# Designs tried in a protein design run: designed miniproteins, single chains. Part 96

Each design is a single chain, and the fold is of that chain. pLDDT is the mean over its residues in the fold that is shown.

## One batch from the design tools (miniprotein)

Design m3335
Fold by ESMFold2-Fast:
Structure m3335 (fold): chain A 62 residues (1-62)
Amino acid sequence: AINPKLKELLLEKVREVILENKDKSDEERIELSILILESHGYSREEARKIAEELIEEIRKEE
């Protein structure tokens, strides 16, 4: 489990990492996001879902 305030900051940080790595494939950006989220206590399965959702949101913004 992760503190809700830390979760919001973490998700924003992950979003920035995805945006900074637009030159990388979607799978590479997902794996980078998983590493960050796992280091903060998320399971790999939960981290992948979050990463995929963030990438989908970014695609809708572009």
Scores: mean pLDDT 79

Design m3336
Fold by ESMFold2-Fast:
Structure m3336 (fold): chain A 82 residues (1-82)
Amino acid sequence: MALEEAKGAIHAAMQSGDDSGYPASEEGKEAAREAVKELAKKLSEEERLEAIRYGRELYEKAKTEGGKENVKLVIEALEEAL
């Protein structure tokens, strides 16, 4: 169920940013990019497109700049993996 893992990671990234009001640190961003690349290898093209769609919905729902930037980072990493 790699798709559910990916959706969970996107949701967690949004909540972490919204709770702190800040995006992930540079070290956190690098770790997130590597984690997303690893998740992307487990996803089909259709599953990656679904995860990206879910991320775009969460971007609109994010309450702070930190939440939005964290979600955007994950979406961009998934798009690069396509």
Scores: mean pLDDT 78

Design m3337
Fold by ESMFold2-Fast:
Structure m3337 (fold): chain A 60 residues (1-60)
Amino acid sequence: DAERNAEAAKEAAEKGDAAAASAAIHGTYVQSGSPEGREGALAGAAGDAEAAAEGHIKAA
C-alpha cells in the first residue's frame, strides 16, 4: 500500500497545500485575477507533494 499511500498523500498535499496557499497568498490574486498566485501556489504545492510522497514511501 506504499503506492496507494503515496498517491493519497500527494493528492491530499496538492489539494490541501494548494488550497491553503491559494487562500493565504493567492486569495488576493484571485480577486485581482492574477494567474501568478495560482501558478506559484500550484507549483509549490506540487513540488512539496512529490517530496511528501517520497517521504511516505520511505517511511512505509
Scores: mean pLDDT 52

Design m3338
Fold by ESMFold2-Fast:
Structure m3338 (fold): chain A 59 residues (1-59)
Amino acid sequence: KPSPREIAEALKRTFGITVSVATVSRTMRRLERETGRSPSKEEVISALVTEEILRRAKA
């Protein structure tokens, strides 16, 4: 399964989104509970990108 640290790094490098490792880890745990399966890197990235877009809608 992908490392939360690596996902945080990829988000910053690829999308310019800064997210804490703790936030990535929490999102991975949430998705794992919802699906009963380890989330894919793409699922975690998609969830975090969506969350950041909603947050930036205020800015």
Scores: mean pLDDT 76

Design m3339
Fold by ESMFold2-Fast:
Structure m3339 (fold): chain A 132 residues (1-132)
Amino acid sequence: MDPITKAFILEDLVLRLASGHFGPGVPDPNATKPKITDEEKLIEAFREIESLLTPEVLKYVSKKTLQRIRDAALYALDESTEVRIAAARLLGKLQKLVPDPEAEARLREIYENDTDPEVREAAKQALELAGL
């Protein structure tokens, strides 16, 4: 897949993260979303975004979109164990490509203080990936 197509997929995923909508059509604002289904879709979106982020793709991604990805991942560090693991990995990839002092500080905080050893390991690997 070419870098321009990857950038378009990334932009769509970021829009879906912002809206909470991962299916076709417009989400029903009165629908009760199953937390497990939403969490699984969030984790898969973070994993897909992480896989799409390369220096070649970054040429076609706006600073605003990168900030939205970072903000979504930072917010997700306060969620469930599996979401925090996915968020830490995504932040590590972003930190390697586009360093941010807030993201570094949050990864260090999670590595030192998170209650789950798997989340601490993910944060450690994220920092190591970023050369920290």
Scores: mean pLDDT 77

Design m3340
Fold by ESMFold2-Fast:
Structure m3340 (fold): chain A 65 residues (1-65)
Amino acid sequence: SKEEIAEKIAEITGLSKEEVMKILDKYNLTEKQAELLLNVVEIKKRQGKKITKEDLEYIAKKLKS
């Protein structure tokens, strides 16, 4: 579910689940697009990069394009 995906993104980024859900809603991401967002976040975490709220919004916007 999108809720479970948002929880995982929140855990990785340090953002609240509520903030992540608002980003998913803002860009009207489907569950599949939210899964892609999680995958990008996981890749960036493995690369030692910190994901800010602004980074997350940027990625979400690009996935909706």
Scores: mean pLDDT 85

Design m3341
Fold by ESMFold2-Fast:
Structure m3341 (fold): chain A 100 residues (1-100)
Amino acid sequence: EEEKKKEILKVVSETMKKILSLTKDPKTANEIKRLMLEFVAVLDDPSASLEEIVEAAKKMLEEIEKLFKETEEKTNPKAAKEAQEIVKEAKKRLEEILKE
């Protein structure tokens, strides 16, 4: 289902753009970009199921949320909280794609 893969990539790309706007730390930004590249490798695997792609995206988002808690929460707790809400919304959108 090529269209669903494109929609997953769109959700992830939009989410990453929002997340990257929240961080002022270049180390945090670089780690987020690394996690995105790992997700894209799963997306580009022709043997990966739609469920596996969604699971990889959710795992990436959870790692990003954890990263913000570890790096930003003490210096910018508002950014950490906003990242948490963005991740929650993205996970909901990904689950909706999987059901349709």
Scores: mean pLDDT 80

Design m3342
Fold by ESMFold2-Fast:
Structure m3342 (fold): chain A 67 residues (1-67)
Amino acid sequence: DIDEAMLRISLAVSKTVIENDPSLKKESVLFAADMLEPYYPDAAKKARELVKQGKPEEAFEVLREAI
């Protein structure tokens, strides 16, 4: 599915940003959550809560597993 492919590409881009610039880790995860929210609102909400708890890596995995 083209929409699923676009979401997967968005997550891959976010992962690349996180790996190359750790200072953008939280911002990158939050942008990924915003992109997934229309399709996976529960996963997006949980990811945002994890970012607030200082767990952006766990937040990213929640978004990745939702797809």
Scores: mean pLDDT 78

Design m3343
Fold by ESMFold2-Fast:
Structure m3343 (fold): chain A 92 residues (1-92)
Amino acid sequence: MEGYGGGAAADGTVVPGERAKTSQEAALKGAFNAARLAGGTRAVPSEGEDGYGAGQAFNEKGEPVGTGVSAKTPDEAARLAQAASRGAPLGP
């Protein structure tokens, strides 16, 4: 099951992410890339019901500073990452 990732840093920077064998792996890569750009100290995965994953990066204060997303296509992953860069957090 292939997946495409994307990420958004707290400063509004969007990263395209990477292709991976699974959507979960793609989301994890996006989250880690976003963490590095935002000066995050940790990243944790989040999981969707269809094997599509997500992730959040946190700074030393425990605040979310980056978001990782995954999707079936690169275009959809880019759209989700762009939405996250507007300050829309993962989920409620």
Scores: mean pLDDT 62

Design m3344
Fold by ESMFold2-Fast:
Structure m3344 (fold): chain A 72 residues (1-72)
Amino acid sequence: SALKKFLDDLKKKISELDQKIAQLDKQIAELQKKSSDPANQKQIIQLQLQKQFTEGMKALLDGMKSWFEKYL
């Protein structure tokens, strides 16, 4: 059905966002192991902001998925 295809497409996009969040977490962790110089701190902040934005996008898609799963 069209609804099933839409749900499958949503699941794929959510999976892609999960992968992006995981990669950002790894990058943040690696930078946090380095010196506290201003350049490293700036990069950490930028990655944290990017992660927050990506998590917000995922939350919206998770909400849509939850709604559509009730109708399959």
Scores: mean pLDDT 85

Design m3345
Fold by ESMFold2-Fast:
Structure m3345 (fold): chain A 97 residues (1-97)
Amino acid sequence: MKLSEESIEAMREAGRRLGKLGGRGAAGAAAGSARSSGGDESGLETARRMGLELAGEEGAKQVVDAIDPESPGAQAARYAAEALRKIGDEIDEELAK
């Protein structure tokens, strides 16, 4: 019925990996903005949009290039998103019983 402590710890682990990118503050703001907008946008898309607004098209490209899809931070973000979806599905299945 509630998020398990393991789920919360998994999110903290993902946060630690994102922190290694050195962009924790900006990434946190982007993630918070995405959550406020319903949480449908990925962190990468939000970061790209912020780059566009702050530095134009070249800035957006640099932000996307800096967030290499194979980087630990990008992989941690995908893992966190998948973990959150799985948790949501498990809660829905439990409630449907």
Scores: mean pLDDT 51

Design m3346
Fold by ESMFold2-Fast:
Structure m3346 (fold): chain A 65 residues (1-65)
Amino acid sequence: DLEDQLEAALRAGKLDEARALLEQMKRQIEERYPGTRQSAVEITALSIRYIGWEFDLELAKRKAA
Protein backbone atom coordinates (compact mmCIF):
# COMPACT_ATOMS: atom_id res chain seq x y z
CA ASP A 1 0.00 0.00 0.00
CA LEU A 2 1.49 3.32 -1.12
CA GLU A 3 0.07 5.28 1.83
CA ASP A 4 1.47 2.72 4.33
CA GLN A 5 4.92 3.09 2.70
CA LEU A 6 4.59 6.89 2.82
CA GLU A 7 3.68 6.84 6.55
CA ALA A 8 6.65 4.53 7.29
CA ALA A 9 9.04 6.74 5.28
CA LEU A 10 7.90 9.89 7.13
CA ARG A 11 8.24 8.20 10.55
CA ALA A 12 11.76 7.02 9.63
CA GLY A 13 12.76 10.52 8.41
CA LYS A 14 13.34 9.19 4.88
CA LEU A 15 12.23 12.42 3.23
CA ASP A 16 13.60 11.58 -0.26
CA GLU A 17 11.69 8.26 -0.21
CA ALA A 18 8.54 10.07 0.99
CA ARG A 19 8.89 12.59 -1.89
CA ALA A 20 9.26 9.74 -4.43
CA LEU A 21 6.11 8.04 -3.05
CA LEU A 22 4.19 11.35 -3.25
CA GLU A 23 5.29 11.77 -6.89
CA GLN A 24 3.85 8.28 -7.57
CA MET A 25 0.54 9.34 -5.96
CA LYS A 26 0.51 12.58 -7.99
CA ARG A 27 1.06 10.61 -11.23
CA GLN A 28 -1.89 8.32 -10.36
CA ILE A 29 -4.09 11.41 -9.99
CA GLU A 30 -2.81 13.04 -13.23
CA GLU A 31 -3.12 9.87 -15.37
CA ARG A 32 -6.83 9.36 -14.68
CA TYR A 33 -9.65 11.33 -16.27
CA PRO A 34 -13.04 10.94 -14.55
CA GLY A 35 -15.24 9.06 -17.04
CA THR A 36 -18.03 8.63 -14.46
CA ARG A 37 -19.36 10.36 -11.34
CA GLN A 38 -17.89 7.51 -9.25
CA SER A 39 -14.39 7.93 -10.73
CA ALA A 40 -14.66 11.72 -10.22
CA VAL A 41 -15.42 11.13 -6.50
CA GLU A 42 -12.49 8.68 -6.23
CA ILE A 43 -10.04 11.11 -7.90
CA THR A 44 -11.26 13.96 -5.64
CA ALA A 45 -10.79 11.83 -2.49
CA LEU A 46 -7.28 10.81 -3.63
CA SER A 47 -6.43 14.48 -4.37
CA ILE A 48 -7.53 15.53 -0.85
CA ARG A 49 -5.35 12.78 0.70
CA TYR A 50 -2.42 13.86 -1.51
CA ILE A 51 -2.72 17.45 -0.19
CA GLY A 52 -2.69 16.09 3.38
CA TRP A 53 0.46 14.04 2.70
CA GLU A 54 2.21 17.06 1.10
CA PHE A 55 1.47 18.98 4.32
CA ASP A 56 2.83 16.12 6.47
CA LEU A 57 6.03 16.00 4.37
CA GLU A 58 6.54 19.77 4.75
CA LEU A 59 6.07 19.48 8.54
CA ALA A 60 8.61 16.60 8.62
CA LYS A 61 11.12 18.70 6.62
CA ARG A 62 10.71 21.63 9.04
CA LYS A 63 11.25 19.36 12.06
CA ALA A 64 14.37 17.86 10.41
CA ALA A 65 15.87 21.31 9.70
Scores: mean pLDDT 80

Design m3347
Fold by ESMFold2-Fast:
Structure m3347 (fold): chain A 69 residues (1-69)
Amino acid sequence: PRPPTALSVEELRERLRRLGFSPDSIEAAVLSLIEGADEKRAELAARLRRTTGKDLPPLESLAAVNTVL
C-alpha cells in the first residue's frame, strides 16, 4: 500500500479558497472535519482528489491546529 499524500491544514484552507469557498465556509469545513462529519468529509475529499490529486489532512493535524488556536 502506498502512503497517501495529505494536505496540511494551511494547504487545505488555500485549496478551499481556490475552489471559491468564503473564509467563513473554509473555517466551518475545517471544524466539521475535526468534529467527524463523515458525509461532509467524504464530499470534500472527493472534490479535492479530483482537483488537486491530494487527500484531506489527517485528523491529528486538524486537532493540533484547533488546540493551538
Scores: mean pLDDT 61

Design m3348
Fold by ESMFold2-Fast:
Parts: C-alpha cells; structure tokens; sequence
Structure m3348 (fold): chain A 65 residues (1-65)
C-alpha cells in the first residue's frame, strides 16, 4: 500500500507538472494546488488532474498562495 501510494503520488506530481499546475503541499490523501488566475486558464487541465487523483483515491483542493 505505502509503496503503491508513493508511486501514485509521483505519477500525480508528473501529471501536474505537465499540466502546468503547481502543487503547494500534500497532506494524507489530499493534494493542494495553487488557485490563482492560472486555474481559470487551465480549467480543462485541472479537471484532468482531478480525474487522475480520484482514480488513485486522492482529493484535489485549490488554495490561494
């Protein structure tokens, strides 16, 4: 479980980077991404990241930085 979860997190980090989304922090099963004007511009990409996260059992939250 822990090994698989680390691999899933690594995949999510790579996906976020490719989608141009900045991960601010990760707490438990929740991934926090920067919620500035870039979120509006990248709405479709944000949805893609959320879909992947949900598949792995993670939640995505938007935070202002």
Amino acid sequence: MEEERKRQLERLKEAAAELGLKIVKIEGDTIYVEGTGSVLENTGRFIRLMALAYEYGFSVKVVET
Scores: mean pLDDT 72

Design m3349
Fold by ESMFold2-Fast:
Structure m3349 (fold): chain A 61 residues (1-61)
Amino acid sequence: MLDEVKAQLLARLDKEGPPLVNLDPEKKAELEAELRRAIEEAQSIDDLLDRLAELAAKYAS
């Protein structure tokens, strides 16, 4: 399950980039890199969700 979720999220990130947000290109590239890293480094579904929530909080500020 985790590997399938990771593969789907990475494939979507490669195809579409990070979700449509009004970010400068530099910040969008940073978000993409941090999203990719969070997905790749996650050890469980819960860890993945926690990492994604932290990034959402960081970029929503």
Scores: mean pLDDT 74

Design m3350
Fold by ESMFold2-Fast:
Structure m3350 (fold): chain A 91 residues (1-91)
Amino acid sequence: ERERLVREYREMLKELERKKKEGKSLSKEEQERYREIEKNLTDEEKAEIVLEVLEERLEKLKKEGAPEEEIAALEQEIEEARAEIAAYKAA
């Protein structure tokens, strides 16, 4: 069951980023479902999943030759995610 929630959250993050990049908005139903998924995961679990998704996205952007600004912004998000995970592990 936990593995299912992790998978759903990972898919949610990928879909959110895809729609953001395409300039599309989420429906109210999609937003509520995603919030429900988030509430069922710990902050540490969410941070770890976010890091995995961001690292995958960074590899894709580098292979596609995305603008330096977009790559730099994503690298900053990855650094922030790593710091958050380190804080949870130190607590």
Scores: mean pLDDT 78

Design m3351
Fold by ESMFold2-Fast:
Structure m3351 (fold): chain A 81 residues (1-81)
Amino acid sequence: SLILVSMARSSLDQTKKLIEEGDYESAKEAAETARILTQSAIADPSTRETGIYLAEELYEITSKASPETREIGRKALELAR
């Protein structure tokens, strides 16, 4: 649904902002929320393509963060394969 995609995008934007601000603890929580919503989007055939794109974007955003946050992005990307 469009609501699910909007929620995923908002969580992804929040993750990026928190990483840029150096708030790594909050960034990890936001990344985990973005991962869950992105995985839900991939599981829904109507939003799968958008979900795959969001998973790739989450991986890119988290690539410069803490190891724990990078692992969250990697797990999202793995489901998109």
Scores: mean pLDDT 82

Design m3352
Fold by ESMFold2-Fast:
Parts: C-alpha cells; sequence; structure tokens
Structure m3352 (fold): chain A 63 residues (1-63)
C-alpha cells in the first residue's frame, strides 16, 4: 500500500469486515512504518472501528 488513503481502505476491510484485532493490526502497521506511534495508531483504529472517524480522517491520521 503506497498512500495513506489506500492503507485506510485496507484497514476498513480488516476491522469492519474481517474483524481483525485492533492491537494486532496496530502492531503490524507500526512494524511496516516505524515513524508511526503505536498508541496513536491504535487509538485511531479504535475510533475508526467505533465509527468516530471516516476513511478520509483515518488517512489524515496515518499521513
Amino acid sequence: MASPLEIAEAIEYLLRVAKFPVAALAAYLVSQRPEWDFDRVREALERFRAGELSVEELAEVLA
């Protein structure tokens, strides 16, 4: 995945359709992008799963 929006769209599938665990997904994403903070990514994923963030807002957090 090259762009923050593409990453956010993949996260939507994994969290909302595949029911992937948030903490495991956050750890995986930080392992691919060490510049991302684990706690910040995890909180963004939790808020996104709860419907508090849009795909576009999640992409902005990951940019």
Scores: mean pLDDT 76

Design m3353
Fold by ESMFold2-Fast:
Structure m3353 (fold): chain A 58 residues (1-58)
Amino acid sequence: GPLARLVLEVARLGLQELDREELIAVAKRAGVPESLATQVFDELGRERATLAELASLV
């Protein structure tokens, strides 16, 4: 799904940790809705997330 694609792109770019704006930028480049990046950070309740935390939501 779109979240799995987003996580794969984060991993492909070698990013181990990123913030909301960085995830939104990855979503734009990957053709994934920016709203999904915002929803992920709202669900985590954090300012930054690790690749492992993002992968746990897939």
Scores: mean pLDDT 83

Design m3354
Fold by ESMFold2-Fast:
Structure m3354 (fold): chain A 97 residues (1-97)
Amino acid sequence: SEEFENILKKFKVMLFLKEAIDYLKKHFPDNPLFQEIVKKLEEIRKEIPYMSTEDIINKLEELKAFLKKAAEVSSPEGKKILDTLIRNIEELIELLK
């Protein structure tokens, strides 16, 4: 059913955000930029249960724009991590369409 498929897509977004939050907290606890990213991911994750699919897409596009700006000022290692997050967000946006 379309309703069930939409629930599964929403769950995949929430799972990705949880895994990204846990990874960044574990590996970059003292990085101020990554801690700011964690806060944004936590805010989006809390809001997802109350959002439409279109609202989720819009929030992911905003997050992607923020991460692109963060990547420009990051170390080469930090940029690779952020580029990986951006790619996964792009895949989730396509999944939700």
Scores: mean pLDDT 87

Design m3355
Fold by ESMFold2-Fast:
Structure m3355 (fold): chain A 57 residues (1-57)
Amino acid sequence: SLGDAIAAAADEIEKLLRERGVTAPSREVFSAAKHAVETGRPVQEVADELAARVRAR
């Protein structure tokens, strides 16, 4: 299901953020995961963009 795909993408994004030493709020991780699944963008690319935004704060 779409929900299962988003949950799997969210888990992968959290893993990638952890590898980069970055922690993001769950709502932002799920928003990024939903965007990746709906647009077909690579999870790696979306995670890198989220990490950059968090680091800029």
Scores: mean pLDDT 82

Design m3356
Fold by ESMFold2-Fast:
Structure m3356 (fold): chain A 90 residues (1-90)
Amino acid sequence: MEISPLGLILLTLEENGPQSVSQLAEAVGLSQSTTSRLLDSAVKSGLLERRVVDGVTLYSVASEEKMLSVGPFVLDLRNSIIQGTRLLLE
């Protein structure tokens, strides 16, 4: 079964905290351009947050409140992706 890049991104952000596009690209084995597009899509869906800290763009898992404001299914979807990714890594 193929591990989704989004699942790996969510898992590494939950385990290691906020990370740059370069760090996430390395974690998922994709180009920075592909990873950046995936991260942009995830931010737009409410799964991730984008912040600029000291001139560096960092990504983190969106707050539960923000995900619930987008829709309850977004939090459930995020949890399902993370759990499914962990099961595939066993």
Scores: mean pLDDT 71

Design m3357
Fold by ESMFold2-Fast:
Structure m3357 (fold): chain A 72 residues (1-72)
Amino acid sequence: MADAAVGDVLRILDGADRQVALKTGQRISDAIAAGDGQGVVDAAEQGAKEAGLSPEDRERVLEAARRVAETL
């Protein structure tokens, strides 16, 4: 479940900006290692802003990030 949700965040971001997707993936990985669910959501929100996502795509990214956070 968590791995699939991380994949959802990264796929949406990679479609807009690969460099932002890579940086966000590292930040999410660090937050997961720390057991920091809020850190996962914060990293995804920052990535969505940096990638310039539409409000709809931003919400999809945040929904996936919340699913990751719920498993921590």
Scores: mean pLDDT 82

Design m3358
Fold by ESMFold2-Fast:
Structure m3358 (fold): chain A 50 residues (1-50)
Amino acid sequence: MDEAVEAVHGAVIRTVLDPERSAKSAALHKAVEGKAELGTRESSRLLGVK
């Protein structure tokens, strides 16, 4: 239980200490998520074509 709290605290500290890495990772995640969302819409359209 305490380790879970410490892990969360440690993760927060690491994110704050390396905001650049966090920002870069977040940007990549957003890019991938955007493509996935577009893929879902395109998939629906492709399925609709049949």
Scores: mean pLDDT 59

Design m3359
Fold by ESMFold2-Fast:
Structure m3359 (fold): chain A 76 residues (1-76)
Amino acid sequence: LEEELLDKTEEALDKGFVVTYYDELLKRAIEEGSDQQTLQELNQQRLKEIDEIGKRAPKGFEETIKVIRERLEELR
């Protein structure tokens, strides 16, 4: 996680959590031998969620962080 970035604003915090969540998903998909299509879909989803956060942050930031944190816990 980019700690400096996460402390700037709610928007930056949300984006940081999304990046970390999808980085872990991509790492696991690579380790599991997932195909190129699956990796592209995960990266596409990451970019989409970051864009959506940027459009509406700080509105709903708590729910976004909660969902991402719960998913990260599932990946541990």
Scores: mean pLDDT 62

Design m3360
Fold by ESMFold2-Fast:
Structure m3360 (fold): chain A 92 residues (1-92)
Amino acid sequence: SIQRVIENLERQLRELEEEMREAVRARDVERLRRVRLELDILRGLALMILGIIKIEKKRGIKVDEELVKRIEELIRRLDRLIAEVDAVIAEL
């Protein structure tokens, strides 16, 4: 289900946030670059899910607005974390 996919993406984001914190503490630029790449992939997947939801809405399929809000919040968090990783890499 779309709900399970969103739950998996949310879990992956939490894991990447933790990995980023450890990489910053270790001042590990290569690890931060890997986190950055994984965040980009996750962002692409989140946008794909949002695209599917928008297509379903246009087709008249009833969509849970809570799931829409969750995926949009996930994308906002990904954009923020990507910007933070880029800033940290530039400082190291």
Scores: mean pLDDT 89

Design m3361
Fold by ESMFold2-Fast:
Structure m3361 (fold): chain A 70 residues (1-70)
Amino acid sequence: TKEEELKLQAHKLHKKIIETIAKMEQGEISKEEANKEVEKLTKELVELMKELGREEDAEEFEKRVKELLK
């Protein structure tokens, strides 16, 4: 269903965020590049979660990502 496809896309975006942070920790990319990519992916994930009717989860996730990027 459309809902299942959107959930799968959200899961993939979440994995990309984790992978980007891991690359930064390994020194493969700069902290600045990682922050830029994570912000982009987080915005995409928030939009997708809003389409799923999960606005509260989207806002919580965005706050947690900002905290991690301190």
Scores: mean pLDDT 78

Design m3362
Fold by ESMFold2-Fast:
Structure m3362 (fold): chain A 72 residues (1-72)
Amino acid sequence: SHMDQERVDRFEKAAEGLKKYLETNELSEEEREKAKETIKGLTEQLLSVIKDPELQERLKKVAEEALKALEE
């Protein structure tokens, strides 16, 4: 679905923006926890809607990278 591709592309851009933000800014522990919860929740919602296996794999990879950035 074209809309599903757009959803994944937007999620990917948001994750890239977060990674760039974290290069020069620090989040508090509480802010990091809330960000992780938001990423996990959004990922679950998108996976429930997106049925394309390639898009599901891209979404999972983007989510994993974003969560990893919040751990470091």
Scores: mean pLDDT 82

Design m3363
Fold by ESMFold2-Fast:
Structure m3363 (fold): chain A 70 residues (1-70)
Amino acid sequence: GAATAAGGRAAGRLARAGRPLEGAEAFIKGMEDSGVTLSEEARRRALEGAARGPEAMERALTQAVVDGGA
């Protein structure tokens, strides 16, 4: 949805600023605060992926959205 797309863009922006982990954390927090249920595994994968850099963060967040049922 629009909220997921906006969150993804914000996370991507942080990743391009050299802060992919912060972007992923903000995205996940936004999803959880919005009532989206993420499994612990999906959340961990997103954070682990984000730690590898901007491109990995984008892939990890895309996977987290899929795993979260969005």
Scores: mean pLDDT 68

Design m3364
Fold by ESMFold2-Fast:
Structure m3364 (fold): chain A 86 residues (1-86)
Amino acid sequence: SMESLQKQVDESFRALAEHSKELVEKEPYIKNPGILSLVLMGAQILAKEGKKKEAAEILLKLADTEEKQGNYDSAAKLRAKAKKLE
């Protein structure tokens, strides 16, 4: 069923989000838009599952990374999103 498939996909992205801090610390991956998108999706899934503090922490880590790369608008949006989860 579509429900079973969706659950499997959600669990995969949640697992990625739970390891996202290690992924974000690796500088080559941080510069890849695809990897950043996957980490963001995982954080959104954690928030939906009630792990709001963990999701907020991941979003703040991404914001710090974006700011260091000069993406100030992206960083501000990520920080605002994290604040809503606290």
Scores: mean pLDDT 73

Design m3365
Fold by ESMFold2-Fast:
Structure m3365 (fold): chain A 60 residues (1-60)
Amino acid sequence: WREEAEEARRVAEELEKEQKFYDNIVKSDPNNKEAIEKSANLYTAAGIARAAADLFEEMA
């Protein structure tokens, strides 16, 4: 479970970094529809990966 938790945490961190990148673009250009969509999708994906990491840590 520790290896699975570490992998899920790494994935969550990568998704969170990418989400922050697009979120910053949205803050600079609120009319960038592609960046808005990317930010929203990555926020959801990062949340799921983070929840998975927490679950694997609880099972460890």
Scores: mean pLDDT 79

Design m3366
Fold by ESMFold2-Fast:
Structure m3366 (fold): chain A 101 residues (1-101)
Amino acid sequence: ASVEAGPVARADPAARTVTLAATVTAASGEAALRLAVRGPDGRWVSVAGGAAVTGQTEVTLGLGAGAERYIGREVTALLLEPGDTDQAPSAVGGPVRLEAA
């Protein structure tokens, strides 16, 4: 599987959301895919894992506690398949600039 993220993700600290465009390519459309966002220090920007679907979509994820500190920085989009961990994602996309919504 692969993920291509749009160049900008939008963080809304008041709504506790982070939104990004993603294009997901997977060999099987039946895999339970999840998308997450990680900061440059390896800590989560998103609360773990919104459902991802194969194809081009806009994904809204929960903004993790304290993740407002990553606004203005580059972050990484991670694609997770069943059995993946946050330390071993199936694919990575980016760089993505995290901007205020």
Scores: mean pLDDT 73

Design m3367
Fold by ESMFold2-Fast:
Structure m3367 (fold): chain A 128 residues (1-128)
Amino acid sequence: IERVLIVLIADSNLVEAAKQAIEEALKLENLDSGVFAVPESLVEPLSEAFPQLLFVSSEDPRAKEIGATPILILPLSTPVEEAVERILETMREHHIRRVLLVGPREKVEAIGERLRERGIEVHLLYHE
């Protein structure tokens, strides 16, 4: 099964952005189950929204052992080149070859173009 790396480009409304991203990623993966590593503050609200999925803190060392897929969260102020490098590093570490970028249109389009130039399959979801 080919997983999708979720990348949120946001400073606020992280729970809502993550919910929309997870729904889209599950459609792209054609799955109704999964294990995700997210910041501690998102574990409870996402577990309530998706009781069929498992969410663990990205700071929990067990996350890697159970094969949890990270949700990468980048501040809106992150430069395009820095975002690209962080995404590529995360994709390499988790053996993921496609990405879902969620965030403001101009920012995700700029990052997505750079990733597509590197041969990455990029899906975009616009979120204000």
Scores: mean pLDDT 83

Design m3368
Fold by ESMFold2-Fast:
Structure m3368 (fold): chain A 83 residues (1-83)
Amino acid sequence: MTRAYLAITEAEPERRKILDEELKKLNLSREDFGLTEEEDPLMTGYSGDTPESVFEKSLEQARKNGVKIKRERFVEFPELEPV
């Protein structure tokens, strides 16, 4: 199964707040995507049906809020689960 992670650099509370806001827009929560309160100095993750769509929406929301994402990585974990 594929799991996508939104890269939020420097783990700033403002950036995590923006991400949370984007997730709320989809009636979702941080926990739903594997995001924890102390999650991530660098990246925050999630898993869903269409991770690409959710990932892009989260990035767009962050950019619209004027957040500068320095390092963004979409990480798939099928390699970690060789089944």
Scores: mean pLDDT 50

Design m3369
Fold by ESMFold2-Fast:
Structure m3369 (fold): chain A 88 residues (1-88)
Amino acid sequence: SEAEAKRLLEEARRHGEEAVRARRAGDAGTAFQHALEAGKLLVEASKLDPEAAARLAEELARRFREEGMDVIAEEFEKLARSFREKAE
């Protein structure tokens, strides 16, 4: 449902924000855990709204790259491409 997709995307965004916060605090382990959870939620959201999931994955990838989280950013760029293919 649209409401379910929005809920999953909202939770993914929150986890992405917590990953950035943890990164800025120097807590790499917590940052990775939140990024992993955001990725899982994005995969679930992509089953309902692959276009919206791709847009959020692209947004989070840019944020992670700005914070020097290059490996995590690459994974979210890959997720975004996969979701874009699903949206076709």
Scores: mean pLDDT 90

Design m3370
Fold by ESMFold2-Fast:
Structure m3370 (fold): chain A 93 residues (1-93)
Amino acid sequence: MGRVTIEVKTDTGPAGAERAAARSVLAMADAIQEAGKKARYTRVEVRPDGTARVEVEIEGGSKEDVDLMAQRGEEAARAVPGVKEARATAEYF
């Protein structure tokens, strides 16, 4: 099992943070589907200061599946205009 957490910081406020979070969720969902796996849960928190936290847990994913989710989610968030920082953390259990 594994979890990816993406922390996003923007200068475009909560609307920009929400766009970045949404893009990262979609990119991670695509990676999970490509792996033939399922998401156990998805949690999104968008804050008034223009930051966001995304957590996605994968059922039965390998380390490679989790690493791909982390990479895809981070890249998708970073591609959104106004994103200053996006960082993925992968956990394996």
Scores: mean pLDDT 86

